Designed miniproteins, single chains, continued (5). Designs and how they scored, part 100

Each design is a single chain, and the fold is of that chain. pLDDT is the mean over its residues in the fold that is shown.

## One batch from the design tools (miniprotein)

Design m19473
Fold by ESMFold2-Fast:
Structure m19473 (fold): chain A 92 residues (1-92)
Amino acid sequence: VGDKLTPEEKYFLKNSGIPLIKEVLKDSKTEKPKDLERIEAEANKYDTALEAMALASPRYTLQVLALQAGKGNKVAETYLKPLFEHFLKELE
């Protein structure tokens, strides 16, 4: 246990992390009941893992999103570009 989040890391998480979570949750609401548990499990796994990475490092988060987008994760693909732009802007 160490290190407090920088203002840049907080901005990155708030501006990109929360919208990402909301999109995953929105998708689960529109799916059929038999898919709900699977989608919620995906959302929780994605949220907790991505949140932990974002808290540790924006670079790690970008790398995870790039890998997930490569696997066909549409949510990761959607947020990869804006997240990369915010990362570069906040790190300057």
Scores: mean pLDDT 49

Design m19474
Fold by ESMFold2-Fast:
Structure m19474 (fold): chain A 106 residues (1-106)
Amino acid sequence: MELEKVIEEADAVGVAGVSSKTGKEVAKRAIERGIPVVLVDRSVMEAIKAAEELGSGNVGVMKGENTVESALEGAVMMAKMFGGKRAAGIQADDKGVTGIATEEVA
């Protein structure tokens, strides 16, 4: 699965498992491309900490399960907020990227 292409084609990216090293790298790549990002974690405090470590950008935080579905839900919400058409949800953990889903936003 081409992670870089999914990020490049997205108008918003959601990252679940953002407390992981891989999740932070995925979020950073989206931010470097100027893409709005939602950081999803079961702990809002961990999502906020990750947002602070990433610095500047259009970064939101959302409480959710560390699943691709939660990541995609956050991405869809962010895409709608910024008038985007393509949402990408990415699940990451200490082993790497474990799930990717995309949705076309109405």
Scores: mean pLDDT 81

Design m19475
Fold by ESMFold2-Fast:
Structure m19475 (fold): chain A 98 residues (1-98)
Amino acid sequence: SHMEALRQALLEQADYYEATAAGLEAVGKTDPSNLKAQAQAAYSDVMSAALRGLVEGYEKAIENARKKGDEYSKWPASEEIKKITDEVIAKVEKLGAA
């Protein structure tokens, strides 16, 4: 069905972001001072969580994004990661309001 195809596309996009996060985390581990790589890894991980939640609805996408962002609270790039998480949530909220 069209709805099943959309669900599959969201999950495939989430898998792509999850793989991207893993690769960027590996870069960040070789250079712990690379706050940009840490922030990019977290962005991809938060996007993956949001897309998986979006399969269930906008509220779940927001909840998943917030929970995933919170996992990074003790990371060196935590301030930038919080900002990125809030920006992802704001975009999901705008889509749900449209």
Scores: mean pLDDT 83

Design m19476
Fold by ESMFold2-Fast:
Structure m19476 (fold): chain A 78 residues (1-78)
Amino acid sequence: ALVAALGSPDPQVRIDAALQLGDIGDSSSVGPMIRVMRRERDVDVIIAMAVAISRNTRLTDSQRQQLGRAIRDAIDSM
């Protein structure tokens, strides 16, 4: 349900979903959040997703690199 909420047309719903996933620390949500963030144009949503992913202590080096690329892609598309 939370991963589905990352696709909401309402930016506030996307922010709330990202932060809740960060609080849970679910590593399986990292890939979906990175994918959504690459298409995201709302700066507040991008920041919330980046914070949520960064709070996950089980991130692989590959996932950290993917996060960095997703942030760059999002900024470049603004």
Scores: mean pLDDT 74

Design m19477
Fold by ESMFold2-Fast:
Structure m19477 (fold): chain A 68 residues (1-68)
Amino acid sequence: SLERIKKQAEIAIKNDNALALYRLGDRFEAAGDVPLAIRLYEKAAEIAEKNGNTVLAQRAKARIDALR
């Protein structure tokens, strides 16, 4: 459900889990919520960059560019 996915996003943000945020962005994109997907990819890119995961950060940014 959408409620369950939103709860998972909150937990991922609190835990600085960039990969979980990226995957949630993908789920919201598939559900047709493009604005929320972009916000999740943005947060995933931010956390990935802070954690030194440049590959994941670039992947998230590429998804944002594709959805604009």
Scores: mean pLDDT 82

Design m19478
Fold by ESMFold2-Fast:
Structure m19478 (fold): chain A 94 residues (1-94)
Amino acid sequence: SLVDKAFEEIEAILDKYGIEVSDTLREKIRELLEKAFESEDPAEREFYISKVVLYVFFLAYEANNGDIDKATQVANEVEEVLRKALEEIDKRRA
Protein backbone atom coordinates (compact mmCIF):
# COMPACT_ATOMS: atom_id res chain seq x y z
CA SER A 1 0.00 0.00 0.00
CA LEU A 2 1.02 3.67 -0.27
CA VAL A 3 0.99 3.84 3.56
CA ASP A 4 3.44 0.91 3.78
CA LYS A 5 5.68 2.44 1.08
CA ALA A 6 5.70 5.88 2.77
CA PHE A 7 6.34 4.32 6.20
CA GLU A 8 9.25 2.23 4.83
CA GLU A 9 10.78 5.35 3.19
CA ILE A 10 10.43 7.30 6.48
CA GLU A 11 12.08 4.43 8.41
CA ALA A 12 14.93 4.39 5.85
CA ILE A 13 15.49 8.14 6.38
CA LEU A 14 15.47 7.74 10.19
CA ASP A 15 17.89 4.78 9.95
CA LYS A 16 20.18 6.78 7.59
CA TYR A 17 20.45 9.49 10.29
CA GLY A 18 20.84 6.98 13.16
CA ILE A 19 17.52 7.93 14.77
CA GLU A 20 15.96 5.22 16.93
CA VAL A 21 12.16 5.19 17.35
CA SER A 22 10.12 3.39 20.02
CA ASP A 23 7.50 0.84 18.91
CA THR A 24 4.77 3.07 20.42
CA LEU A 25 5.86 6.07 18.34
CA ARG A 26 6.22 3.92 15.17
CA GLU A 27 2.61 2.81 15.68
CA LYS A 28 1.50 6.45 16.20
CA ILE A 29 3.27 7.61 13.01
CA ARG A 30 1.67 4.75 11.02
CA GLU A 31 -1.78 5.66 12.45
CA LEU A 32 -1.33 9.31 11.43
CA LEU A 33 -0.24 8.26 7.91
CA GLU A 34 -3.33 6.05 7.55
CA LYS A 35 -5.59 8.95 8.62
CA ALA A 36 -3.83 11.34 6.21
CA PHE A 37 -4.09 8.96 3.23
CA GLU A 38 -7.75 8.03 3.95
CA SER A 39 -8.82 11.69 4.23
CA GLU A 40 -10.45 13.31 1.18
CA ASP A 41 -10.29 16.77 2.80
CA PRO A 42 -7.00 18.55 1.86
CA ALA A 43 -6.97 20.52 5.16
CA GLU A 44 -7.45 17.37 7.30
CA ARG A 45 -4.79 15.57 5.22
CA GLU A 46 -2.33 18.47 5.74
CA PHE A 47 -3.05 18.40 9.50
CA TYR A 48 -2.07 14.71 9.82
CA ILE A 49 0.99 15.12 7.57
CA SER A 50 2.12 18.10 9.68
CA LYS A 51 1.86 15.94 12.83
CA VAL A 52 4.07 13.22 11.29
CA VAL A 53 6.67 15.83 10.21
CA LEU A 54 6.57 17.38 13.72
CA TYR A 55 7.20 13.99 15.40
CA VAL A 56 10.14 13.36 13.03
CA PHE A 57 11.54 16.85 13.76
CA PHE A 58 11.54 16.27 17.52
CA LEU A 59 13.01 12.76 17.17
CA ALA A 60 15.85 14.17 15.03
CA TYR A 61 16.24 17.13 17.41
CA GLU A 62 16.71 14.83 20.45
CA ALA A 63 18.94 12.36 18.56
CA ASN A 64 21.25 15.23 17.46
CA ASN A 65 21.60 17.00 20.85
CA GLY A 66 19.31 19.92 19.93
CA ASP A 67 20.74 20.62 16.45
CA ILE A 68 17.85 22.51 14.82
CA ASP A 69 19.51 22.58 11.35
CA LYS A 70 19.92 18.78 11.29
CA ALA A 71 16.40 18.24 12.70
CA THR A 72 15.04 20.50 9.93
CA GLN A 73 17.01 18.57 7.27
CA VAL A 74 15.56 15.22 8.41
CA ALA A 75 12.02 16.67 8.69
CA ASN A 76 12.30 18.12 5.15
CA GLU A 77 13.34 14.73 3.70
CA VAL A 78 10.33 13.07 5.38
CA GLU A 79 7.98 15.85 4.18
CA GLU A 80 9.23 15.28 0.58
CA VAL A 81 8.36 11.55 0.86
CA LEU A 82 4.87 12.40 2.16
CA ARG A 83 4.19 15.05 -0.53
CA LYS A 84 5.11 12.53 -3.27
CA ALA A 85 2.80 9.93 -1.69
CA LEU A 86 -0.09 12.45 -1.59
CA GLU A 87 0.48 13.29 -5.28
CA GLU A 88 0.24 9.57 -6.09
CA ILE A 89 -3.06 9.30 -4.13
CA ASP A 90 -4.53 12.28 -6.02
CA LYS A 91 -3.39 10.76 -9.35
CA ARG A 92 -5.12 7.44 -8.53
CA ARG A 93 -8.36 9.27 -7.56
CA ALA A 94 -8.39 11.31 -10.80
Scores: mean pLDDT 84

Design m19479
Fold by ESMFold2-Fast:
Structure m19479 (fold): chain A 86 residues (1-86)
Amino acid sequence: SLLDELLELRQQIEDRIRAAGVSLADLARKAGLSRSTVRAIFTNSRTPSAEEKERLRRALIEIGVPEELVDRFFELLDIAAKLSEA
């Protein structure tokens, strides 16, 4: 399912963040976002703005998360948001 693929991609991204020695707080600081905003995006608790998405994307790529994983995760978040609006 879409939610299962989102969970799998989130786990892959979190594993890469952990492998880089970066905490969620460190990631939030790099992105210029609050920890609560980053958590809400990762848990699909709300849809990120374009600006929040780009900030988090840049921070994830900078710490060594593959661009393909990040882009796929945000693609699925956008699809999930559209399904929730219907």
Scores: mean pLDDT 84

Design m19480
Fold by ESMFold2-Fast:
Structure m19480 (fold): chain A 113 residues (1-113)
Amino acid sequence: ILEKKEEEMKKAFEESLELLLEHAKSLGLPDEYEPYIREMVKAVMEGEAKARAYMEQGKLVEAARAVAEAVKKVIEILKKAKEEGEEKEAIDKLIAEFQKQLEAAEKALKALE
């Protein structure tokens, strides 16, 4: 059954990458930034894997924290992209969107206490 999970994870990664790349392009981010978008999707997928492992153990607080930490890592990747590149306005819009997701994740964490 490990093969099925690996195929599902690869498909989820490619689908998430395509959606995020399309969204980033709609905000004006050029294709040269694809390596940063790939790093962001990897951070999200790693966070989701940790969250699922905690949920299977009944650890809902730790699962919510894993999601919040993944979003924080995405924001750090975007800040690095902004420092290294020229497309500051498009990156600032993406940072704002993920900051809202982080606020929602932190609010969910507080609600579980």
Scores: mean pLDDT 79

Design m19481
Fold by ESMFold2-Fast:
Structure m19481 (fold): chain A 96 residues (1-96)
Amino acid sequence: KINTKKLLEELERELNNEKKRKELLEEAKKSGLLKKSKEELKKIIIELAEELGLPREEVEEWLKKNNLSNEELALLAVYLKRRLEARKEAEKKEKE
């Protein structure tokens, strides 16, 4: 199972990379995430994190602690969506 600390460390690494951050930002813009409120983005992030098996309480605490902007929340949502998509692909490969 995915470790919350490891996932968040990987996210921070991605966001600290200018090129990677811009790629995530373009995806967030195209998917309409940048048009959502902070409350809507936090809800999406928590739902995606739960689907990935991360504890809701840890994700909520991290979000409160880091005071993320709308842009940063949208980037996190895109990152988690890509992680969930990768997991679904792995599950499909393992099926047969």
Scores: mean pLDDT 75

Design m19482
Fold by ESMFold2-Fast:
Structure m19482 (fold): chain A 60 residues (1-60)
Amino acid sequence: SSTLARAEALIDQGRYEEAGELLAPHLVAGDPRVQPLAARVVRGAGAETVTRLASKAARA
């Protein structure tokens, strides 16, 4: 989707927090298409960043 393409571009630019915020609602919803991009955010910014953003999205 266009959202996944934007997240990938942000990851390529090292903008992990912005990419994580785009991906977080899809991670909470269990969309398997976001798993590879979430893994890239974990490798770049650490697992804590992905967990924090997913928790924030779940509370919204």
Scores: mean pLDDT 75

Design m19483
Fold by ESMFold2-Fast:
Structure m19483 (fold): chain A 64 residues (1-64)
Amino acid sequence: MKGVVVVAGMDDEQAELAAKRAMEKAGLDSAEVLRAPSVAEAVALARRLYEETGLLVGLGAGPP
């Protein structure tokens, strides 16, 4: 099953780890990983993608 994971607020290694955890929590076997420059933009992007596509979306973000 394809889905989308959006991550923000981290370096590349932390973003990949957060994306993997978000995929596991969302029950995704595979996903496209999208990066946003901030947590707020990541949340907005994830919500928009779910509304537009109906795909299962995971969200990974660092601490504020």
Scores: mean pLDDT 67

Design m19484
Fold by ESMFold2-Fast:
Structure m19484 (fold): chain A 96 residues (1-96)
Amino acid sequence: GMSAGEAGLELAEEVLEKLKSGEELSREEAEEMLRRAELWVGTAEGVVLIMEGVINLLKSKGIEPSKEFLERLEKEKELAERARRLVEEARKALEA
């Protein structure tokens, strides 16, 4: 299944494509789609915070996090950051 970051990214991309293609998209519809994207991005950012908290807990106990877990965190961080940037771009395009 899709991650929260992937879901937010895809939804923000869809809004941007519709705004750029000249498809008739009402301001209300675009705002609703962006609100949903914001919720997914916020969820993805929350997951990153939880994963970082787990790493801090493990390190406090003298346990090194697995390389796989660290690589997953890096991927989730990248997705969350990309999704946030795209939501901000879509918001600016809508308000322009």
Scores: mean pLDDT 81

Design m19485
Fold by ESMFold2-Fast:
Structure m19485 (fold): chain A 61 residues (1-61)
Amino acid sequence: SRAEELAAQALAAGEAGDAEAAQRYGTMAVSEAHRAGDEELERRAAELGSRAGAIGKQLAD
């Protein structure tokens, strides 16, 4: 789904050290999951976005 694609992009950005991109893609993934009415996917996207952002911050140090 679009939400899964955006969550994957958030993780990739986080692993690349781009915390800002990771957070933006994560937020977009949550929004897409919410529009789809998939509460489980919305929760998963939020968790992945948060972790991707944290990874990006650590790698930027």
Scores: mean pLDDT 78

Design m19486
Fold by ESMFold2-Fast:
Structure m19486 (fold): chain A 82 residues (1-82)
Amino acid sequence: AAGAPLSEETVAAARELLEAARAGDFERIRRLAEENADTNPAVADIARVALETGSAELGADMAEAIIRHARGEPAGAPLRPA
């Protein structure tokens, strides 16, 4: 999504989406899309893409990319908890 710079709230929402996507929890992905539509539209858009395509893996990859981009980390680096 072409949009505003990523915030810590967006990173937190992206991490939550990543966990839901890795679990294959499409109900949680749907809820995250609804809850983040106004506050974190980038995360909401990715959640919606995962729902529309039925691809939890695509949702996870896109959420991971948001987290890495927000932290200035390269795409191949593993996600760290803190």
Scores: mean pLDDT 74

Design m19487
Fold by ESMFold2-Fast:
Structure m19487 (fold): chain A 55 residues (1-55)
Amino acid sequence: ALPEDLRARIEALAAAHRDDPLLALQLLMNDPAFRALPTEQQNAALRYLGELLRR
């Protein structure tokens, strides 16, 4: 499970950048909270962003 505050940021990134998924991905990868996570949680966050952008 992802931290709730990070999930909210990922949801905000997806909503703001639906027309530019590569920018949304780049912004998440540069988020300090994302970079502080273990690799497994980083992969989960990237997957969650991808799922939101597919909608």
Scores: mean pLDDT 82

Design m19488
Fold by ESMFold2-Fast:
Structure m19488 (fold): chain A 61 residues (1-61)
Amino acid sequence: IKEVAKKLISAIFDQNLPSSLTKEEAKRLGEQVGITEAQVSKLFATIGKDVISIGDLFSLL
């Protein structure tokens, strides 16, 4: 999940996106950077939230 978190963080910063993502928004963003829906679902399950912040992603690093 660390590699998935790194790719999402990079995509958020590169695209100047809002600092919070729903699971569906994260799946769409992940699709653009080679992350599967299953990988996004595992990341959200690990965090335990329906909406994640960039801080939540950094906590996985």
Scores: mean pLDDT 77

Design m19489
Fold by ESMFold2-Fast:
Structure m19489 (fold): chain A 89 residues (1-89)
Amino acid sequence: ATRADIDAEVARARAVVAAQPVPTDIATSGAHGIVAAAESGLPEEELRRLIEWRRQGLPVEAVASLIILGETERLPRVVEAERSGIARA
């Protein structure tokens, strides 16, 4: 993906945040996470990873926080916990 592709996805995420300022579901939380990561100046490769995970329906807000803090080793556990929380039906 190019920088322009990343900027397009961030713009799409900003549109979702403008429509739903408070995250109410995983897709909305993902959009908020991408906007927060972009505003924090996250590297392009990390932004690409977050965008890919949002396309998979994962809560990117928590993932973005871990990447910013450099705690990427915790990512698999956080992702699995969120999937388990969704799949309780």
Scores: mean pLDDT 60

Design m19490
Fold by ESMFold2-Fast:
Structure m19490 (fold): chain A 84 residues (1-84)
Amino acid sequence: MEEELARLEEWFARQEALVSTISDPAQRALGLEWLRRKREAAKEILRLVNEGKFEKAKELEEEALKELEAEELEVLRALAEQRA
């Protein structure tokens, strides 16, 4: 799991670098915040798995997925409304 955590952190660091290339500061800020929330949720789930708390990890995964999905939809709608 330590290797998975390291890979996860590297992946998110690369995604943050990519999102940072967005020229519009407002869009860039939204993308970075959205990505940061995803990263924190994924790290917490992985931490629970590493601690052997599989039941709590599954519960958190379901809650985080619902929350992130709703936030993703809101960001997508806001971008569509303000740019289209």
Scores: mean pLDDT 68

Design m19491
Fold by ESMFold2-Fast:
Structure m19491 (fold): chain A 111 residues (1-111)
Amino acid sequence: MELRKKAEEYIEKARKALEEGDYEKALEYAQKAIEYARELLLEGDYESAIEIAKEVIEILEKLPKTAERYKNLAAAYGVLSLAYLALGDYEKAEEYKKKAEEYEAEAEKLE
């Protein structure tokens, strides 16, 4: 699927920016990858959406603790929650929903 390939391209760009210390670019590219993960979720490609969201989370966890970082972590965990819900894994769906809510709360504290 072209969406998965585009998401993977943005993940590689985010990793490169992270390695170069360009945290602003890393965050921008991670956000683009999350947007494609949401599109994969809407198309019913739950497995690809999960893989992309997990890779984005790994990148975001290495960035400075900013409101934008926490908003993007919440978005990525939101994708995981909805994908696992669609797959019938209600325990993981609830776990990731709680993670998304926790990161949304952290972002609000910094605004």
Scores: mean pLDDT 89

Design m19492
Fold by ESMFold2-Fast:
Structure m19492 (fold): chain A 80 residues (1-80)
Amino acid sequence: HMKVGETFEAEVVLISGDYAVLKGGAKHGLKVGDKVRIEVNGKTFEAEVVAVNPEADLAVLRGDISGLKVGDKVKVTVLE
């Protein structure tokens, strides 16, 4: 599983309301309940992992993601 401070790159594949779906996080051991920081284009967002699908390498995040867009390549850092 991922530890606090570990980072990975992911791509935003879906946005729906306050939910974002990332491709790339689940294979790195993201778990439901993890708090993450998302960085892209000089902007920073914080969100919580609410679902993961390791088979598809998808993670669903919920938070204030109003600045994220589908197709963004993001740096993700595990916080807690």
Scores: mean pLDDT 80

Design m19493
Fold by ESMFold2-Fast:
Structure m19493 (fold): chain A 67 residues (1-67)
Amino acid sequence: MRKIEKLERFLELMQQHGPSISLKELAKQLGVSVSTVEKWRQILEERNPSKLPAELQPRFLELLQKP
């Protein structure tokens, strides 16, 4: 799986489960290290879509508006 596909899957999992999903479970499902998932969660916390590839920015904005 390419890095961009893993990041898209991360956004989907965050949208479905929110903060209730553990970093360990995210890392396992995405096939990345826990530290990589932690960095991606920091990007969400900073709420800065410009740090993401342009093709994933709409999904990121949708996640930020999740009820």
Scores: mean pLDDT 69

Design m19494
Fold by ESMFold2-Fast:
Structure m19494 (fold): chain A 136 residues (1-136)
Amino acid sequence: MSHVELLDRLFSEDEEVRREALEELRRLAETLTPEELYAMIQLLEDESMPAVVRAMSALLIGLGVDKLEDPSLAVPPLVRLLSDPDERVRRAAAIGLGLIGQRYPELVVPPLEELLSDPDPRVREAARLALELIRE
């Protein structure tokens, strides 16, 4: 499956389609090494990267954060992506932060609460779901 198709399925209105896409992403994240995750975090600082790559990287970083010696290193780049011009990147960053948020709620909850005011209703929904993930 292409990264575009996987991202589209993750943002589907069908809960079952979203669940299957998330499980596929979890399997992809499990194959990543800590070194590959650090490389992906570095790539998020490159604004020339395609939106699909930034969005997929944000999700994989969120899912693989437990492999990092210091998971907090993922938080500032993902918070920056909440202001990305592409709505798919902002949605992916919100979900990625939601996956990290129980470890660092003081760093993650405030920017997600600000995202509830995003002009795109789909981004606002992603922020809401991310906050629910943190609250259990």
Scores: mean pLDDT 82

Design m19495
Fold by ESMFold2-Fast:
Structure m19495 (fold): chain A 60 residues (1-60)
Amino acid sequence: SMAEQQAAAERAARGGAEIGVLLGLDADQASTFARMNAADLPEELREAAAREAGRLAAQR
């Protein structure tokens, strides 16, 4: 469902940001991890997850 895809995108974003912070990576690298986590989602949701991960990583 769309709700399940949105939840998956949110999990991908948080995972990317968390790994980015743990490894001392920049926002671009956190976004890349989020894209990898969301590889099976539609492109728009994958890019949304990447942007959110970068935003979260940049705020830490």
Scores: mean pLDDT 78

Design m19496
Fold by ESMFold2-Fast:
Structure m19496 (fold): chain A 81 residues (1-81)
Amino acid sequence: MSEVEKAREYLEETSREIGRKLREVREKHPDKEEEIEAAEQEVLRLLAQAQEALDKGDVETALKLVEEAKRKVEEFIEKLE
């Protein structure tokens, strides 16, 4: 498996995990929907940029963007707890 394929699988898996976590947070904090939407939009932008980097073969940039998206989601959820 190529490095691009491995990075793409990691991006897809991380995207699914982020989506699941954000759905759980919405269910627990329905009054925070606007804040959750703002965080989701920022994270989706990073994941889209990671996908573009992978399409160009830039694995290093893609992985950095995926890690940043993951970190932002974890920090956001931690602040809500």
Scores: mean pLDDT 83

Design m19497
Fold by ESMFold2-Fast:
Parts: sequence; structure tokens; C-alpha cells
Structure m19497 (fold): chain A 96 residues (1-96)
Amino acid sequence: LVEEAEKHFQLGLEYREKGDYEKAIEHYLKALRLYEEAGDGFGQIETLYELGLVYAEMGKLDLARNIYWTIVEFYGKLPLDKKTTEIVEKAAKLLE
């Protein structure tokens, strides 16, 4: 599950770099589902953050903001390790 999630996450990054936002979103959503099934909270939050950036690059700012809100609301209320805290802080700054 995690290995398959990581593969789809990397494909999302690759398609985003190529400007193929639709394929990037498809792969990020697949990665998100697989990370959720695996219980990998860091993988979920990292994928959500990258998905938000893709929507922002597409000019879909309301969708990007909704994703950043999801990161802060659901993950920011839990005790966080350093790497997860860093992503939550980045998402919170984008909501300002």
C-alpha cells in the first residue's frame, strides 16, 4: 500500500512538472486514498499539500484554500512530529 502510494505521489509530481495538472491530480488523489488505507498520516498531509499547490497553479484558489484548511483543521489539532508540523505551518501560511 505505502509503496504503491509513493509511486502515485511521484507520478503526481512528474505530471505537475510537465504542466499536466489533470493527470497530476489523478495520481495525487490515488496516492491520498492509498495513504489513508495504510494509515500513513504524513503521506496524507504531504499529498494534500501538493494537491493544493496544483489547484493554486490552475487558478482554482477556492479549492486550494479548502485543501489547506483541511490540513490545518484535521492535522493541526493532533500532536505532531517535526516534519508534519512543517507541512501544517506551510499550509497555515497559505491561508493568510
Scores: mean pLDDT 79

Design m19498
Fold by ESMFold2-Fast:
Structure m19498 (fold): chain A 100 residues (1-100)
Amino acid sequence: MKTVTIEVTGEDSVLEIYEKAYEAVSSTGNDVKIVVKAETDEELVRLAAGALRAASAIHKNYGAKVTVVAKDVSEEAAKRIRELAEKYAPSGVTVEVEIK
């Protein structure tokens, strides 16, 4: 199935993440992949949490599958992101972490 990819950086607000993700789903009906990139581990964890919240709302409202991908992540940040996913990700939302 075709997946729309959205990139999120430390300069993007939580609202901008939400708007991009909702536009992609509502206009295409496709599954969504949210790629999180940031310069620091703390920004990566914050953006991953925001993306996870957006992904959960999209899945609930549209039934779309959403994948959140964090890239260039340290082992410590990866552990924190995985713990957030375990606690807050519904079925249909997947979190992937790529360690540097």
Scores: mean pLDDT 77

Design m19499
Fold by ESMFold2-Fast:
Structure m19499 (fold): chain A 82 residues (1-82)
Amino acid sequence: APVTVRDVVDIPGVSAEEAAKIAAEAAAEISKRTGAQVETRALRDGDSTRVEITVTAPTLEAAVAAAQELARRIREKAEEAL
């Protein structure tokens, strides 16, 4: 059965709208490269935005790897946007 993992990335100094765009771009990249099913949701929290990540893959190893790569790409893009 497919495995689903969840993670959270907190991005200071980026709006929820900007974080949603960054997360969507990163999710598309990771989904295309890995074949994993990825979903992201951006929630505003004052001057920070919380990005929730949900990744589904055939194995736990694949799901964890894709989630870690997605979180890294989101942080990288957010730093470039500042």
Scores: mean pLDDT 83

Design m19500
Fold by ESMFold2-Fast:
Structure m19500 (fold): chain A 65 residues (1-65)
Amino acid sequence: SDEEAAASGERAAREGGGAGGATAAWDLLQHGNYKGAAASAEAAIRHASSRAARLTAEQILKQAK
């Protein structure tokens, strides 16, 4: 489900930082789960440890919206 996918992306962002969350969001976007991708990208932004990671997550969020 979209909610489960979003929760997985948020977990990836917590454990792998912004980069982990961005990777999860990108995978969701590639599978057409735009709602899950947006939620995971937002989690990646919140957990980003660098400007580069945050910008990457913001780009994915933009594509998911």
Scores: mean pLDDT 75

Design m19501
Fold by ESMFold2-Fast:
Structure m19501 (fold): chain A 91 residues (1-91)
Amino acid sequence: MQKEIAELLRGLAEAIENEDVERHDELIEEARKNPQAVSVLNAVHAELARLLATGRLTDEEAREAVIRLLREEAERLERGEFTPPPAPAPP
């Protein structure tokens, strides 16, 4: 399962880099069927949201950041490391 999720994350990064909307949508739909993949994507999105909260990233920098985060998380999964989604912040 880790290898499949890592391949999915790399595929998403490549689709974003190539602006392949159809492939991106297909991979997201496939990810939604796997709770583990959803968990990993939530962790990547949380880190991207943290970076965006600084208000300093351009759209291009944000795209580069998400591509990098997806690839780094894929490598982490291949090494047997896993980052669960962050707990929601208390109000």
Scores: mean pLDDT 73

Design m19502
Fold by ESMFold2-Fast:
Structure m19502 (fold): chain A 66 residues (1-66)
Amino acid sequence: AARLSRRAIRGIAELTGVSEAEVRAIIDKAIAAGATTIGELLERLAEEFGVSVEDLIRGMLRGYFE
């Protein structure tokens, strides 16, 4: 299922300088467009914000490795 945790969304918002609500809106659009994996969500976020998927993954991994 295409689900990002609140912690992952917060990490992405901090990395990109946008609000959590804006990140969530992009995720909702991606799911509506047929995204079924976390990888697909990250690709859409990377395109929307003009950042790399690798940067988003590093931010998320730091959140999980507390």
Scores: mean pLDDT 74

Design m19503
Fold by ESMFold2-Fast:
Structure m19503 (fold): chain A 85 residues (1-85)
Amino acid sequence: DEVREALLAVAEGAAKFAEKYGLEEVAEEAERLLREAAERVDSDPEEAARLVAEALTLPPKALGIEIDEKKLEEEVKKAAEELRK
């Protein structure tokens, strides 16, 4: 569905972003988490949102930027709801 496809697209985007900044290892882990989230989006959307938030915090954290993971998780949940409408 649209949400699952969007999560897989974000996984690809996250991998390209990390590669651009010399964070290939972080990109691989972020992509893994986002693909796992895509698998859970229909069965466990809460867990999917948590996985996406974790994946999205990996590149900035590797660059020394602290992100509020809980706030990001909330925003990811809202984005998923909008994509389903």
Scores: mean pLDDT 70

Design m19504
Fold by ESMFold2-Fast:
Structure m19504 (fold): chain A 57 residues (1-57)
Amino acid sequence: MLSEEVKEKLKEWAKAMGFEADGVLDEEAKKVIKMFQQLEGLEVDGVVDEKTAKALL
């Protein structure tokens, strides 16, 4: 479950990195989340856990 704040931060980050993210949390959002997790050195599972959300905020 993602808060609106975390979703907004993900969209902003994705846009800055050249990804298109319109707030849909499905297959496309998973790819964006995995790329973010890979860049931050987090576990790459495509799920926004507390560590991923904290790294975004």
Scores: mean pLDDT 66

Design m19505
Fold by ESMFold2-Fast:
Structure m19505 (fold): chain A 83 residues (1-83)
Amino acid sequence: SKEEAEEALERIDTLIEKLKQAVEKYKNVDPEKAKQLESIITELERLKEAIRKALEHDNPVAIERYLRAARQVIERAEKLLKE
């Protein structure tokens, strides 16, 4: 739904900021983890753009697809942050 997409965009923005802080923390102590976090940030930024575009075009199939993809990336990010 449109509400789910808007909520996902807010969650993605919050998560990107947390991930950026984690990258700064890990850059000098765990460079591999920092690179993984940077990769996830890039994926989330691309998904954010895709969700926005799908909302602009009122494309429910695309919204559902990108929300599903976003959920998977968010889960990977949250798991990596808890390690």
Scores: mean pLDDT 87

Design m19506
Fold by ESMFold2-Fast:
Structure m19506 (fold): chain A 75 residues (1-75)
Amino acid sequence: SLAEAGSEEARREILKTIIDLLKQGKSVEEIYEELKKRFPALPVKSLEDFKKYLDVLLRQAVAEGLITEEEYKKI
């Protein structure tokens, strides 16, 4: 559906932003603060919740070929 396509586009933009910030050497805490500012609708309420969300997104990025297993292990 159009709503599902919009949610998928938002997920891709969040993931791209996370990957770009990680490549810049930003900490998980710094990435969380930047994402809260850029994506107010981010479905996380705390840094601990964000760490779980980040792990799921990065595993999906490996599955989709956006990052390698080796790159994921270095994060």
Scores: mean pLDDT 74

